# Designed miniproteins, single chains, continued (2), part 55

Each design is a single chain, and the fold is of that chain. pLDDT is the mean over its residues in the fold that is shown.

## One batch from the design tools (miniprotein)

Design m5897
Fold by ESMFold2-Fast:
Structure m5897 (fold): chain A 85 residues (1-85)
Amino acid sequence: SSEDKIKQAQEYITQAEFYLLWFRNVDLAIDYLEKALELLKPLLSEEQYNELQSLLDKARQSTPAEARRLILQAIDLLNDHIEKL
């Protein structure tokens, strides 16, 4: 169900925040956010999906400090979209 997908995506977002904040593991944080994004793909517009994917792609290519900012931006956008679902 859509509710089950949203709950699983929220768990992945929580894991991303955990690895980013406690382990400073940018790559793992991005991996968990990509899993959340794929679960939410059928619930998001194409524009919302592409914006989030672009942020995660940029984060992978960025310095750790810039990646952290982009990841936090992606988390905020994902949470905003989930709240409106």
Scores: mean pLDDT 89

Design m5898
Fold by ESMFold2-Fast:
Structure m5898 (fold): chain A 62 residues (1-62)
Amino acid sequence: MSEDDVLLAAVTLYEHGKSLEEVKRVLIRAGADEELVNKVIEYIKKDPEKARAEAQALLRAR
């Protein structure tokens, strides 16, 4: 799973009402790298609007 894939999945789950702990658990079980998941979760915590905008840009680029 790429960093972009993890960011997109994490933001999507978080916006659908999953806690950041649940998001981490789901992504690790799906085979995402734990260090990468932790990095993305910290990014969402620091700037949720920027993380959301980046995830939306990734969706439109696909």
Scores: mean pLDDT 81

Design m5899
Fold by ESMFold2-Fast:
Structure m5899 (fold): chain A 72 residues (1-72)
Amino acid sequence: THAEEAGAAARAGDAAGAGEAARRAGLEGGGELEGGIAEGLARISTAVGKLAGDAEFAGRAARRAALAGREG
């Protein structure tokens, strides 16, 4: 799923990939606003995870952002 893709990309430190996957999940579930919010949250989570050296946090946060966008 796009949520799984967002989490995997964020764990790998790929902010662009995490954002794109999260945006797609949000667009499918909610619309353009939800997609944009999910993208921003996934990209921020990936960057924070890279700075902190915590790939697991980045992956969990990005996946959650994608799921929230899809469900909202």
Scores: mean pLDDT 77

Design m5900
Fold by ESMFold2-Fast:
Structure m5900 (fold): chain A 90 residues (1-90)
Amino acid sequence: MPLFEDVEAPTRNGTKIKITVREVREGEVEVEVLADGKKVGTFRGETREAIEKAYDLMTEIALKEEYGVSREEIRENPEEAARLMAEAVL
């Protein structure tokens, strides 16, 4: 039983992101994230936590697509990541 309707949106470079949310049991969901029809992440747990993890992955996909950096790279080398992001925007 879907808790929410499937959400599909294109990114800036045309990659189609689809989020599917389904109820596993009351208060717990499974969230799947697909990029161009390929499953890139699956998160299961409490509704809020699972959705937040899915949005974190979407943010990473957008950052990698727009700036060529990952969230892990930002965490490990924030100064270098910031420089690459600034160069990509300028």
Scores: mean pLDDT 69

Design m5901
Fold by ESMFold2-Fast:
Structure m5901 (fold): chain A 108 residues (1-108)
Amino acid sequence: APVLEVSGGGTMAKGGTVKVTVRVLSPLPEGASVVVLAAESAEAAARGEGIAAAGVAAAPPAGGEAEVEMTGVGAAGEYTAVALAVPPGAGLENPAAVSEGDKVTVTA
């Protein structure tokens, strides 16, 4: 079963915001953060490549939800919201969990 579930998406301009909801389905490491990136794929997000929007929140407990506000930072285009559960001291390349969600569009 997936560890994270991502819902929501939308359209933002550079410097604008879109909110997504991340639900935690299984326990995450203590002190983990949920990072949501608008990227071409989960692999691109983990590498920090072509990031079009980004937001972060503290990870809720299992069964809980976090609202993550993403700010548009990158090039105009269509992207996927990718949620990464990042343990304390880990980088994006070593997430405890990854999930892909809905489309995010960044306008010029």
Scores: mean pLDDT 83

Design m5902
Fold by ESMFold2-Fast:
Structure m5902 (fold): chain A 86 residues (1-86)
Amino acid sequence: SEIEKLIEELEKAIEEKNVEEAIKLLNELAKAAKEAGLDELSALLNDAAKQIEEYKKKGKEEEAIELGRKAVEAARAALEKARAQE
């Protein structure tokens, strides 16, 4: 699954504290989520990307990374729920 691969790549970027890559992957994951019909997840991921960009501008790296971790958790939960409904 493209979504699963993007979640794994996002998790690695967050573990490496690569905020710029995390923002890029959040936007790519939001697009993939929308294409899969996960509109609420797509909106959540787009909002997370914008908030992380704001934290980066303020030098709040730890807060940016923590928000990124929560976005990964939300994406995994949404994917698991979608699979359970199949």
Scores: mean pLDDT 85

Design m5903
Fold by ESMFold2-Fast:
Structure m5903 (fold): chain A 120 residues (1-120)
Amino acid sequence: YETKLEALKDAILAGLEELRKKAVEAATSEEGKKAAEEAVEKARERVEKAYEKALELIKEGKGKEGLKYFLEEAIRAYRELAAEIKALAEQGLITEAAAEELIARLDAMIENLEEAKKSL
């Protein structure tokens, strides 16, 4: 479970980093770049906190519960990030076209995590 949790965490953080780069590139201003970076950093912090709690559960012998908790928190982080990206587009801080692409990418990432959860 610990090795599987680490692999999932690394994949998720790599995905968030790619998304951060695209969101910053899509920003219409310096304010938009900062807001995009802050939105992705919030998602990253949530994933890292979920990893710490999941690792604790795994060490307590609750391996499946820890992985399920981690995946559920990562899905919530992605959903919150999608809502924040939509809000940034509504404020004109990122283009609507770019926001639609980023949200579609987040939706695909959520589907991948839901599939990983089903495999538990």
Scores: mean pLDDT 87

Design m5904
Fold by ESMFold2-Fast:
Structure m5904 (fold): chain A 100 residues (1-100)
Amino acid sequence: MKKSRYELELTDPFTNQKVKLDVEIIETDEKEEAIKLIEEYSKTYNVDKEKLLKNLDKAMEKGPKVVIELYKITEMTVPEELGGGRKVGDTFALISVKED
């Protein structure tokens, strides 16, 4: 398992509005470790456990290694309506196959 974390800042050049994200990336080839991580995320953050587990199964059918990315909004100057209803403290997760 490989873990990395970084902060991402996105700025709209026309409005000068900003969104800051904490990004955690975990790479694993062990399904049980990935399941445990998804369960931890679902308890700590408001992420859809059932959807993530389904996406994990699909990813592991395509390759032996998966990448799990967790995004957390830490700062936002964009109005909620323009951000698609997103707000500070919101989290979302993505699962994909690791490409060589």
Scores: mean pLDDT 73

Design m5905
Fold by ESMFold2-Fast:
Structure m5905 (fold): chain A 73 residues (1-73)
Amino acid sequence: MDKEKALKLIEEVDEHVRFLDELIPSLPPDAARSARETRDFLTRARDEGMKLVEDGDYKGAVKVLEDALNRVR
């Protein structure tokens, strides 16, 4: 169960990153900066979560990814 949840959260983070990458070129400078900071944060959380999944730490991955997604509300 936790593994499936972690993989779904990674997919959600990847969707947010793709959305931001597409949107950033069309944003005003201040909004673009904020979006880039959010994208970079999500990318780091995604990489951290994926490493935890590879190490078999599914609970750790879920926590890292949920904490990251909650910050972009």
Scores: mean pLDDT 84

Design m5906
Fold by ESMFold2-Fast:
Structure m5906 (fold): chain A 84 residues (1-84)
Amino acid sequence: SPQFEADVYLALGLIILTLMEKYPEKLTAEDAKRAVELFKKAVELDPSLREQAIENLEDLYKVAEKAGNTEAAKIARDGLEELR
């Protein structure tokens, strides 16, 4: 079902976010891009997940900024603006 698929995409994005929080120095801008794509796909399939996806992308942005990963921060910020 679209609901189940949406939850899978959200969960995959959360895995990337969790890894970036623990190992910000090891994750790349491509990982940030993947997380944004996963959260956007989750919202596309289930719009009720929009608020959760926004919160997750705000956390991704903060982690990237704190790590000094300006490219990942921009990717997260751009994803936030698209979902708002």
Scores: mean pLDDT 88

Design m5907
Fold by ESMFold2-Fast:
Structure m5907 (fold): chain A 71 residues (1-71)
Amino acid sequence: DELLKEAEIAETQVEGFKEAVEKAKKALEYLKKYGTKEEAEEAEKNLEQGEKRLKEAQKKYDELKKQIEEL
């Protein structure tokens, strides 16, 4: 079933974005202590974008799971 495969891909993407957000948070904390202001500001923007992508990926995954439950 293509829908089941899409849900599995979406789950993998959610996990990937969670890992990316976690790494971005650690990078931001490091750069706030040891980096330049510019590096910290860029890391902050990257974290914000990562959190938005994670939220969108989670929503897509949740929608796919609901569709599968209706099959």
Scores: mean pLDDT 83

Design m5908
Fold by ESMFold2-Fast:
Structure m5908 (fold): chain A 56 residues (1-56)
Amino acid sequence: AEPTPEQGARNAAIVKAANALRAGASDEEIQATYGLPADVIAKLREAIAALDDIVA
């Protein structure tokens, strides 16, 4: 499916947040920088861990 401009902006923020989490940023830092709620950050951490397990 093709992302809408609004969904694209949200997806870009999520990608940047995921990259920052991989670089060692805290959940609090991600919330302050990107404005993502804690439950979304928790799901991102789970998704990153799952992807790392597959790639490892």
Scores: mean pLDDT 72

Design m5909
Fold by ESMFold2-Fast:
Structure m5909 (fold): chain A 73 residues (1-73)
Amino acid sequence: DWVQQALDLATQASQTAQQAALSVPGVTSATVTASVDSDGRLVLDSLTITAKDSSAQQKAKDAAQKALQQVNS
């Protein structure tokens, strides 16, 4: 079932990326939503990070994107 596989992949990627962002010191909240496009690629739908400063926010974004890339591989 393509839909179920896409949902499972998107859920796993979203959770993994969100946990990676939350692991960055100075991050107070992170919400990451990913979806799978029509060719089976993970796409970042939304990335909302609340952090103490712009450095922590950037590190969290980098961590989330790296985690998403690893799931997509």
Scores: mean pLDDT 78

Design m5910
Fold by ESMFold2-Fast:
Structure m5910 (fold): chain A 98 residues (1-98)
Amino acid sequence: MISEEELREFFLMGSTELRVPGQPLIPKKETTRPESLHFVIDLGVFPSGSLEAQLTLNFDSTSVIIDPLNPNSKLYKDTGKTKVSFSELVAWIEEQKK
């Protein structure tokens, strides 16, 4: 599972590699704006189905904007938010494991 510390280090260092024990997660990085980076993260397969999250990092802040990849995104349905903190993302991932 992705920890908050791993997510923070990933986005702050501009790394394209995330590793979860037992799962190969390969984030897809897209640069669409000079001040932000868009990442697509495959969160893996859970009993509720396959999960993906699109994360936008604003380099002028430590906040994360999480856009659902589609209108059926479980993250969006559960949170109702397009901007989520690292702590909220980690907490949501833990909830999905139940």
Scores: mean pLDDT 49

Design m5911
Fold by ESMFold2-Fast:
Structure m5911 (fold): chain A 74 residues (1-74)
Amino acid sequence: MAATPSPAELEAGVDTVLAQAEAMGVPPAVLDEIRALLDEFLALAREYLATGDPAVAAQAEATALRIVALLEAA
């Protein structure tokens, strides 16, 4: 299916998530928390793209799930 995302595609994905959250009326304080988690996700995703370490991939997935949970709670 999809090829491994480039760093630019990951950044575009982050921008899309933030734009959707803003459109849904998520409060600014929650958006700031989501931004912090997205920064962690991007750092882990870039590390995974550089190293291929499955432990880093698992951490990135866990961070993504935390972002989803926070969006659902907002």
Scores: mean pLDDT 76

Design m5912
Fold by ESMFold2-Fast:
Structure m5912 (fold): chain A 58 residues (1-58)
Amino acid sequence: VTVEEVLSVEITPDMTDEQKKEFLEEARKLSGPGSSITSNEPWTDTTTPKTWNVVRLL
C-alpha cells in the first residue's frame, strides 16, 4: 500500500487540555476513512503518547 499523505500531530505537556482536544478534532476531520493513526508508544488509560502520526491514504 502506498502512502500519499502524512500528517504529524505533536502533543506536548505545555499544551492545555482544550488545545489538545481541538488539535485532535482537526486531525480526525482531515484523516478520512482510509487513515491510520500511529504513535511512538501504545495509548492506554494511564499513558498518553507524546507524538501521534496520522497517515492518510488517498
Scores: mean pLDDT 49

Design m5913
Fold by ESMFold2-Fast:
Structure m5913 (fold): chain A 60 residues (1-60)
Amino acid sequence: VEVDEELREGIRRFQAAFGLPVTGVPDREVLLLAQQASGLPVDGVLDEAARDAILGVKTP
């Protein structure tokens, strides 16, 4: 999957929502949390489903 500005912005929002350092980088912690929150296999791989999960996260 391509790391574009939309995904970077989604990652920053996700990191802020979950209390992680806001780096905009799809690191392992971001991927594992997004996959767990969305019911996806928790493998830490940035695929299309993980990208969609990150972009779909709302502020609590």
Scores: mean pLDDT 72

Design m5914
Fold by ESMFold2-Fast:
Structure m5914 (fold): chain A 94 residues (1-94)
Amino acid sequence: DKEVKAADDYFDELLSKSSLSDEEKKSIKVDRRSLKNYLSNIAMPVKDFIKMLKRRGYSEKTIALIRLLLKQPLTDEEKKKFPKALDLEKKISK
Protein backbone atom coordinates (compact mmCIF):
# COMPACT_ATOMS: atom_id res chain seq x y z
CA ASP A 1 0.00 0.00 0.00
CA LYS A 2 3.06 2.30 0.08
CA GLU A 3 2.81 2.59 -3.72
CA VAL A 4 -0.93 3.44 -3.52
CA LYS A 5 -0.22 6.12 -0.91
CA ALA A 6 2.64 7.56 -3.00
CA ALA A 7 0.30 7.73 -6.03
CA ASP A 8 -2.47 9.37 -3.96
CA ASP A 9 0.01 11.91 -2.54
CA TYR A 10 1.22 12.67 -6.08
CA PHE A 11 -2.33 13.24 -7.38
CA ASP A 12 -3.25 15.35 -4.33
CA GLU A 13 -0.18 17.53 -4.99
CA LEU A 14 -1.14 17.95 -8.66
CA LEU A 15 -4.76 18.81 -7.80
CA SER A 16 -3.62 21.44 -5.25
CA LYS A 17 -1.71 23.45 -7.90
CA SER A 18 -3.50 26.73 -8.66
CA SER A 19 -2.11 26.78 -12.23
CA LEU A 20 -4.16 23.74 -13.31
CA SER A 21 -7.23 24.25 -15.52
CA ASP A 22 -10.57 22.57 -14.72
CA GLU A 23 -9.98 20.20 -17.65
CA GLU A 24 -6.57 19.18 -16.27
CA LYS A 25 -8.02 18.59 -12.79
CA LYS A 26 -10.77 16.40 -14.29
CA SER A 27 -8.18 14.35 -16.22
CA ILE A 28 -6.11 13.82 -13.05
CA LYS A 29 -9.20 12.62 -11.14
CA VAL A 30 -9.96 10.09 -13.90
CA ASP A 31 -6.33 8.89 -13.84
CA ARG A 32 -6.50 8.37 -10.06
CA ARG A 33 -9.71 6.31 -10.40
CA SER A 34 -8.17 4.11 -13.11
CA LEU A 35 -5.22 3.26 -10.84
CA LYS A 36 -7.43 2.38 -7.87
CA ASN A 37 -9.69 0.21 -10.06
CA TYR A 38 -6.70 -1.76 -11.37
CA LEU A 39 -5.11 -2.23 -7.94
CA SER A 40 -8.40 -3.50 -6.46
CA ASN A 41 -9.31 -5.83 -9.37
CA ILE A 42 -6.28 -7.37 -11.12
CA ALA A 43 -7.95 -9.87 -13.46
CA MET A 44 -5.54 -9.81 -16.44
CA PRO A 45 -1.80 -9.78 -17.22
CA VAL A 46 -0.05 -6.40 -16.85
CA LYS A 47 0.81 -6.25 -20.57
CA ASP A 48 -2.82 -6.75 -21.62
CA PHE A 49 -4.07 -4.25 -19.03
CA ILE A 50 -1.67 -1.55 -20.30
CA LYS A 51 -2.72 -2.27 -23.90
CA MET A 52 -6.39 -1.97 -22.92
CA LEU A 53 -5.78 1.42 -21.24
CA LYS A 54 -4.04 2.73 -24.38
CA ARG A 55 -6.96 1.57 -26.56
CA ARG A 56 -9.48 3.26 -24.24
CA GLY A 57 -7.62 6.55 -24.52
CA TYR A 58 -6.33 6.78 -20.94
CA SER A 59 -3.62 9.39 -20.46
CA GLU A 60 0.00 8.43 -21.10
CA LYS A 61 0.77 9.82 -17.62
CA THR A 62 -1.69 7.36 -15.99
CA ILE A 63 -0.16 4.50 -18.00
CA ALA A 64 3.36 5.51 -16.88
CA LEU A 65 2.22 5.71 -13.23
CA ILE A 66 0.58 2.26 -13.46
CA ARG A 67 3.84 0.85 -14.87
CA LEU A 68 5.73 2.27 -11.87
CA LEU A 69 3.25 0.86 -9.34
CA LEU A 70 3.57 -2.56 -11.01
CA LYS A 71 7.42 -2.37 -10.84
CA GLN A 72 7.68 -2.08 -14.64
CA PRO A 73 10.32 0.23 -16.18
CA LEU A 74 9.18 3.42 -17.92
CA THR A 75 9.74 3.71 -21.68
CA ASP A 76 12.29 6.28 -22.90
CA GLU A 77 9.44 8.37 -24.34
CA GLU A 78 7.57 8.35 -21.00
CA LYS A 79 10.77 9.43 -19.18
CA LYS A 80 11.19 12.41 -21.54
CA LYS A 81 7.50 13.40 -21.51
CA PHE A 82 6.89 12.95 -17.77
CA PRO A 83 10.00 13.88 -15.73
CA LYS A 84 7.84 13.97 -12.56
CA ALA A 85 7.02 10.29 -13.16
CA LEU A 86 10.77 9.61 -12.88
CA ASP A 87 10.77 11.36 -9.49
CA LEU A 88 7.80 9.21 -8.43
CA GLU A 89 9.63 6.08 -9.68
CA LYS A 90 12.59 6.90 -7.40
CA LYS A 91 10.23 7.47 -4.45
CA ILE A 92 8.32 4.19 -5.05
CA SER A 93 11.50 2.11 -5.61
CA LYS A 94 12.79 3.06 -2.15
Scores: mean pLDDT 61

Design m5915
Fold by ESMFold2-Fast:
Structure m5915 (fold): chain A 74 residues (1-74)
Amino acid sequence: SLEEKIEKKLEEFLKWARENLPDDLVADYKETLERIKKLLLNLVERGEISEEQALEAFDKVIETLKRLGEGELA
C-alpha cells in the first residue's frame, strides 16, 4: 500500500537520523514526517494527487530535512 511505502521511507530516514542527529531533533523530524504522511495519504484519497506524486513529495521532504540537519540549507 502507499502507507506501507511511505512508512518504509520514514523508517529508513529515522535510522539515518538516529545515527547523525540529536535525539530531540530526531523526535521533531519524526513528528513532522508523520504529519506530512497523513496529509499526503489524504490528498491521494481525495484524488488531488497520484500515489507516485505523494511518494516523490515525501522523498523531497526527507531530502530537505536531511540537508537542514546537516546544515547545508541556509
Scores: mean pLDDT 84

Design m5916
Fold by ESMFold2-Fast:
Formats: C-alpha cells, sequence, structure tokens
Structure m5916 (fold): chain A 120 residues (1-120)
C-alpha cells in the first residue's frame, strides 16, 4: 500500500539522518552531505505519497505522514546548519545552503498538506 511504502521511506529517512549526525561527529562532512541529500529525497517522496492519500480521501494517514515528515525536515535543517558551521570548502558551504533552502521548501509543502488534511 502507499501508506506502508511511506512508512518504509520514513524509516529510511530517519536512518539517513542518524548516519548524517554520526558523520558530522566523525568530521566526515562530505559523507554527512550525502546522507542529508538521501534523507531529503526520501522525505520529498513521503510528501508526494501524503498528497496522493489526500486525493484518495485518506486524510488521517496523510496527516500522520506529513506531520512526521515535518519533524524529520526540521531535524534535517538543524543537521545541515551544523554541516555549514563545519564546512571547509566552498563546495561544502554551497551544498549545505542548498540543502537548507530545499528543506525549507519541503517544510512549507508539509505545512500546506497538514492544513489541507485537517480542513478536508
Amino acid sequence: SLEERARELLREAERALEEAERRIEEGDIDGALRALDRALALLEEVLRIARELIKEGRYDAALELAERARELLRRLIELAKRVLERAETREQILRAIGLILRAIGLLIDAERLIEEAKRK
């Protein structure tokens, strides 16, 4: 089901964020950026599924997924800011900024989906 697939993607996103945090602690900034890129892509897919669930009238499932994605996106932004503070190269700085901006965009999408699921 779409809901089960989204739950699997959320678990994978959580693992990617945990990997990013470990890599930051180890000083592996490039590894942290790769893990954050993966988490962002997984969370974007979760929000796509939540939007499809709203179209199907499954508002409670969509709400739960969007709220969880919002929590993980906030965590991703925090980790990306920590990467930015430790970035040693221009490429790392630009990648971290790009991640923060894309994550903010998805956070706005998540908030819109939450509002739609609550009102419909």
Scores: mean pLDDT 91

Design m5917
Fold by ESMFold2-Fast:
Structure m5917 (fold): chain A 78 residues (1-78)
Amino acid sequence: SLLEELRRALEAGDGAAAVRYALEILGLTPSDLPEPVEKALRALAAGRPELAARILEANLDSLPNPEAARKLVELLRE
């Protein structure tokens, strides 16, 4: 699953892979990102999944796919 692939990328410290899988989980493309998602993905790329989780959680209600974002937050906080 995409969540398992993301978990492996995070465990490996592969920020680029983590960003790719997070985008797929959220159903978003790099060319059209809401500001909170862009900031969260920058945190993931920098190896800061806890910061990415906090940014997404603070903005869940304003995101285009809040259920997918919630699952992503839960994974990033593991």
Scores: mean pLDDT 83

Design m5918
Fold by ESMFold2-Fast:
Structure m5918 (fold): chain A 93 residues (1-93)
Amino acid sequence: SPLEEELERARKQLRVLEKERGPLSEEQLIAFAVGLARRLRGRFPETPEEEILEAVARMLREYLRSLGYSEEQIERLLRETTERVRAELAALA
């Protein structure tokens, strides 16, 4: 899927950023997710916002687990991230 290919590229970009700049803050991770969602909406305008939101959340969840975040930390950060992404996508509608 072209959407899945973009998500895999984003996951690799997060790892590159972490290697070059050290661990990203929660705000930097949220900003990355918002930027990704905005880019995906522009590239895939026919894809429902809910599908983009779920795809971004899934990618971020897998990334955070790979870094050793606890499930409680992941749930909290994803809640904050999905709220920010939803607001951004709604503002673009």
Scores: mean pLDDT 84

Design m5919
Fold by ESMFold2-Fast:
Structure m5919 (fold): chain A 65 residues (1-65)
Amino acid sequence: MKKLTITTTPSGAKVYINGEFVGETPLTVELPVGLYKVKFELEGYEPVEVTVSLTDDTTLDVVLK
């Protein structure tokens, strides 16, 4: 398992990994090595989806607009 630490600006965004709700930013999840679709939702901001290739412990920081 590898750690994926997820942060957003602003914080408090809902996070979905491969369509499954995992929590709100900031959070850390442990996942197997692989490719993941990470979606962010925060009231008043545009939804964002990014693809993450998790090969080692990774920090994902996303600025919401």
Scores: mean pLDDT 86

Design m5920
Fold by ESMFold2-Fast:
Structure m5920 (fold): chain A 84 residues (1-84)
Amino acid sequence: RDKVLELLQIISASAVISGVKISFKYYTDENGNLVKVEITFEDGVTIEVTEENVEEALKKIIEHAKKKGYDEFVKKLEELLKQL
C-alpha cells in the first residue's frame, strides 16, 4: 500500500521534471483500500500498478517511455527500479 503510493509519487515527480504527461486513476475497494492504480500516457497507453506487480509495472512503464524517447524519464525510473 504505502510502497505503491511512494512509487507513484516518484513516477509523477520524475514525469513533471522530464516534461512527460501522464495521468493516474486510483481504484479502491468498499473499505477504501487501494486495489490498483492505472497510469495513462498522453498516447492512451495504460499500465496497471498493484502491490503484487510493482516491479513488472515499472518495467512496462520504462519500456513504453523508451519507445517514446523519454530518455530523462527512463533514467529516473531505472534508478527507482534498482531500489526495489
Scores: mean pLDDT 81

Design m5921
Fold by ESMFold2-Fast:
Structure m5921 (fold): chain A 85 residues (1-85)
Amino acid sequence: SPEELEARRRRLLDRVGQTVDEILKKAKENNVPVEKVVELLNRIAQRYDELLAEMEAHRLTPEEFDARLDQAIAEIKKEADKILK
């Protein structure tokens, strides 16, 4: 339903936003160069757009959506670890 899709969009945005906030806080605490932070944010933005398009094109079950979202957040955190080193 449209309501289910909107709820999933909000949940995706919320989870990615929370992860970005955590990454930005850690980058600031560790004096990471702004150029590395911008590179990471650009990669996260591209990943977000791809995930949003995937979720809108394919109506996943609640279980599939939860698994895919958890996987996506884990991948974002791994990419952050590599770039912020």
Scores: mean pLDDT 79

Design m5922
Fold by ESMFold2-Fast:
Structure m5922 (fold): chain A 69 residues (1-69)
Amino acid sequence: AAVAARLARLQAQIDSVEKAMDTLRKESEAAKAAGNEDEADLYRTGVEQVEKKLDELRSQLAAAEAELA
């Protein structure tokens, strides 16, 4: 059904965004360890931006799950 496909799509997008956040956090930590605070802050800002998108995707997932109930 279309709703089931949408749930799978949203979960895949959430997984992708979470993986991207993990990469940005790792890059931020590496930059900080290298003494490059400005670069570390840039990656940290990127994490904040993707967190907003993740919240939106999780909200959409919850709404889609409610449609199945």
Scores: mean pLDDT 80

Design m5923
Fold by ESMFold2-Fast:
Structure m5923 (fold): chain A 100 residues (1-100)
Amino acid sequence: SLQEKFEEMKRFVEALKEELKRRGISMSKALKVMGSQISLAELNSLSPDQRLVEYHLLFSGALLEEALKRGISVSELESLSEEEKIKLIVKYIEEKVKEE
């Protein structure tokens, strides 16, 4: 259902935010390297639902970019566990943060 998909999106975004915190990566730096057009302050001023959608779009973009770099096909990407997808996104952000 749409509600179940929204709850899955929320869990995925929260898991990613927590992993970035655990690794000491600031959200401001993560947003910058993912190409966010808005600041963390602007993102925090959005409604919870709008904020969730913005985070999900940014993290999905990072996942696709990392998959392309690694030659991962769409079918392979769809077969990955949530944990494996989180690892790819974190790796993308971590490597880009080190370049700046």
Scores: mean pLDDT 84

Design m5924
Fold by ESMFold2-Fast:
Structure m5924 (fold): chain A 90 residues (1-90)
Amino acid sequence: MAKLREIEAKLTELGLFIREQGEKYGVPQSVIDEILQLITEAINAARDGNIELLREKLEEVARLVEKYLPEEVAEQVREMLDEILALAEE
């Protein structure tokens, strides 16, 4: 799929953004590592064409971000997630 490369690039960008924001706001390293692992699993789901698993992993990322990061960061992450899911559902 031509859009697979764009989805992978956006998931990689999401991971870098969450690491940066997690470090900035003093999120425990174990939580940052858990979110980054979920993003890695989301990349694998996208590569396998498993949209349902991709959605599940990204919703888990959203829950952890909403729990540990400020609302403004959680809103930015939700926008990134919505863009990724829109690409996957085309």
Scores: mean pLDDT 86

Design m5925
Fold by ESMFold2-Fast:
Structure m5925 (fold): chain A 78 residues (1-78)
Amino acid sequence: SLKEKIEEVKRALALASVAEARRAGFSREEILEAVRENSNEEDREILEEAIARVEAGIPEEELEEARRRYREAVQEIL
């Protein structure tokens, strides 16, 4: 369903975006601050989960899978 695809896109985008921000040199605290200032409650929960997963040392293979799922889900919506 469209709702499931939107949730998939949001989760994959959040994980990929947080991982890229961390590689770009932004701290966990800087990313959390930006999320809390610029997100609604639903998106904040998704982004905070992504931050926690990246901080826990998510494998690069899982990050590549998240990027792949994001691209596939976007193509299905578009």
Scores: mean pLDDT 75

Design m5926
Fold by ESMFold2-Fast:
Structure m5926 (fold): chain A 83 residues (1-83)
Amino acid sequence: SLEEARAHAERAVENAKEAAKLREEAEKTGDKEALLRAIGLEIAAIGDAYEAALLGKKAGDLTPARRASAALNEYLGKPVNLV
């Protein structure tokens, strides 16, 4: 559903933001635990972005997919084309 697509897109945005923050911290401090947490959140964000794209395509609205894709590019530097 479109509501589920939006929910996945919002999770992708939040996880991407937190991942970027933790990765920056890990790069500055050498904190390997922070780096592993960042990687886990990056994987979660990518997964939620793909779910947003699949559900959005089924619902006929790719707006959630575009939102998630933009967040992955902005926060993680990962140019994932979901549309």
Scores: mean pLDDT 83

Design m5927
Fold by ESMFold2-Fast:
Structure m5927 (fold): chain A 89 residues (1-89)
Amino acid sequence: GELEEARRLVEEARREIERLRREAVEELEKRGGSVEELLRVIGLTLRAIGELLDLLLRLERGEISLEELRERIRALLEEVRRELEELLK
């Protein structure tokens, strides 16, 4: 069903965000990053996971299509990558 497919897409995106978080944390540890920088990485990735949940709820309510969910997840993952790059500069 559509909801099962949406849940799989959201779970795959959540795993990708978790992978990006692990890579960013490892990079900060190698650079001797601060606790404040670590908390920013954690906060950013938790916010992104919250946005994934909101997208799933919007699909459940019929506010977005499965196709739009895919597009919005793609945009969210690109935003997370960009923000992590900026933070690690």
Scores: mean pLDDT 87

Design m5928
Fold by ESMFold2-Fast:
Parts: C-alpha cells; structure tokens; sequence
Structure m5928 (fold): chain A 70 residues (1-70)
C-alpha cells in the first residue's frame, strides 16, 4: 500500500532523527518521505486525513529534533 510505504518512510525518518544520525542520512530519509507523500497524494487523495496526519507527525519530529540540537 502507498500509505504503508509512507508510514514506513515516516518511521525511518523519526528513527534517524531520534538517533541523531548523520545529516546525509536524514536528508535521504526526508527525500524518501517527500516522494512517498507525493505518490500517495496523487494516487489516493481520498485518504487526505491520513496523509495530513503523517505530514504533521513528520513536522513535529523535525521540530523536536531541532529543539534538542540547541
């Protein structure tokens, strides 16, 4: 499922952020999430609520990561 691929991309990104992984790995995970999100948005737009939730979860994880680095 495209939504499952997007959830997996989210989980990988959050895990890398929580571990303080190298920026290159985080950037690749962000690109994977972005590509998965675009594919899901174009293919299953009726799942907008789930897509919005996953996007918000990504944004929260990035915000928390940036706060911890200060």
Amino acid sequence: SLIDELRQARDELINLLEQGSPQEQIDLALQRFERAYKRARETVPERKEELDELLEERDRAIEEYLKKKK
Scores: mean pLDDT 82

Design m5929
Fold by ESMFold2-Fast:
Parts: C-alpha cells; structure tokens; sequence
Structure m5929 (fold): chain A 76 residues (1-76)
C-alpha cells in the first residue's frame, strides 16, 4: 500500500522519517532509513497526495538528506 508506513500512529517510521526530514536531522534520517530497509518497507511509497519521502526532502532543501534517500534506493 502507498500509505502502509504512514498510518495514524504518530510513532510509525514514515511519520518519524518525514519529521526528521523537515527538521534537517540527517542522523535520524539515516537511522530510520536503515529500519525501513530491515522491516522491508518501500522507501518509494507515496502518501495520499502522491508524494514520496524524496519529494519531502527536496521541499526541505537539505541536500544531505536528499543524497541519503537516493543512496537508500529512492527514485524519481
């Protein structure tokens, strides 16, 4: 599912990762991406508006986080 990791639980990985992206916390982004990979979650999953984690990272303007997502397998 496109929103499988963006459930209503505010503690889920997708919500935590989106928050870390918005806060520019590269260390938390890298840790959460490692957890997503370990749990078999899709880094390219889209939210209800069709946005990916990579879209959120680009909107934040943090090139280090964009690079981390691309290294984790995020695609355009």
Amino acid sequence: SRDAWLGPDGSNLGLALRRAIQEGDLASVERLLARMRAEGLDVNARDAAGRTLLDWARASGNEGIVAALLRAGARE
Scores: mean pLDDT 73

Design m5930
Fold by ESMFold2-Fast:
Structure m5930 (fold): chain A 63 residues (1-63)
Amino acid sequence: SDTDANTVASQAVADTIRRHPDASVDELKRLASQRATQLSGQQAGDMAIQGVTVVDQRRQNPL
């Protein structure tokens, strides 16, 4: 379901960032997308890419 894909994507994003704190945004997108796709298919991979973008935006503009 879409809900399951979102949950998997969110977990993949969080895990990837935690394991690769110094990685570039492009590297984080690639790694998180690969992990999410393996666990819950292509839609989860696409959602993970979007998730990395949101997290990066929050890091640059925390306030």
Scores: mean pLDDT 79

Design m5931
Fold by ESMFold2-Fast:
Structure m5931 (fold): chain A 92 residues (1-92)
Amino acid sequence: SAMAQQRAEFARLLAEIDAVTAEIRALLAQLQAKDPNNAEVKALQLELDILEGLRLIVVGVEKVTGVPQVPLYRKLLARYRELLERARALLA
């Protein structure tokens, strides 16, 4: 069924977002340990906080509608991946 496919994709997207978020946090912790006052690191930390806030809004929409917000999670995952690549570039 369409709902079963959406639930499976939703679970996959959540697992990927959690994995990417954990990697970003680990990289930002390494960068902050090297230079606690680095403006680029602070900007990435702020962007991560904004993405976490957006994720909470999407979770709220799901709780109200009862429907997995797969398209919104795909957009969030893309933004988390962009942030991950930027964090990796700063550590290199």
Scores: mean pLDDT 85

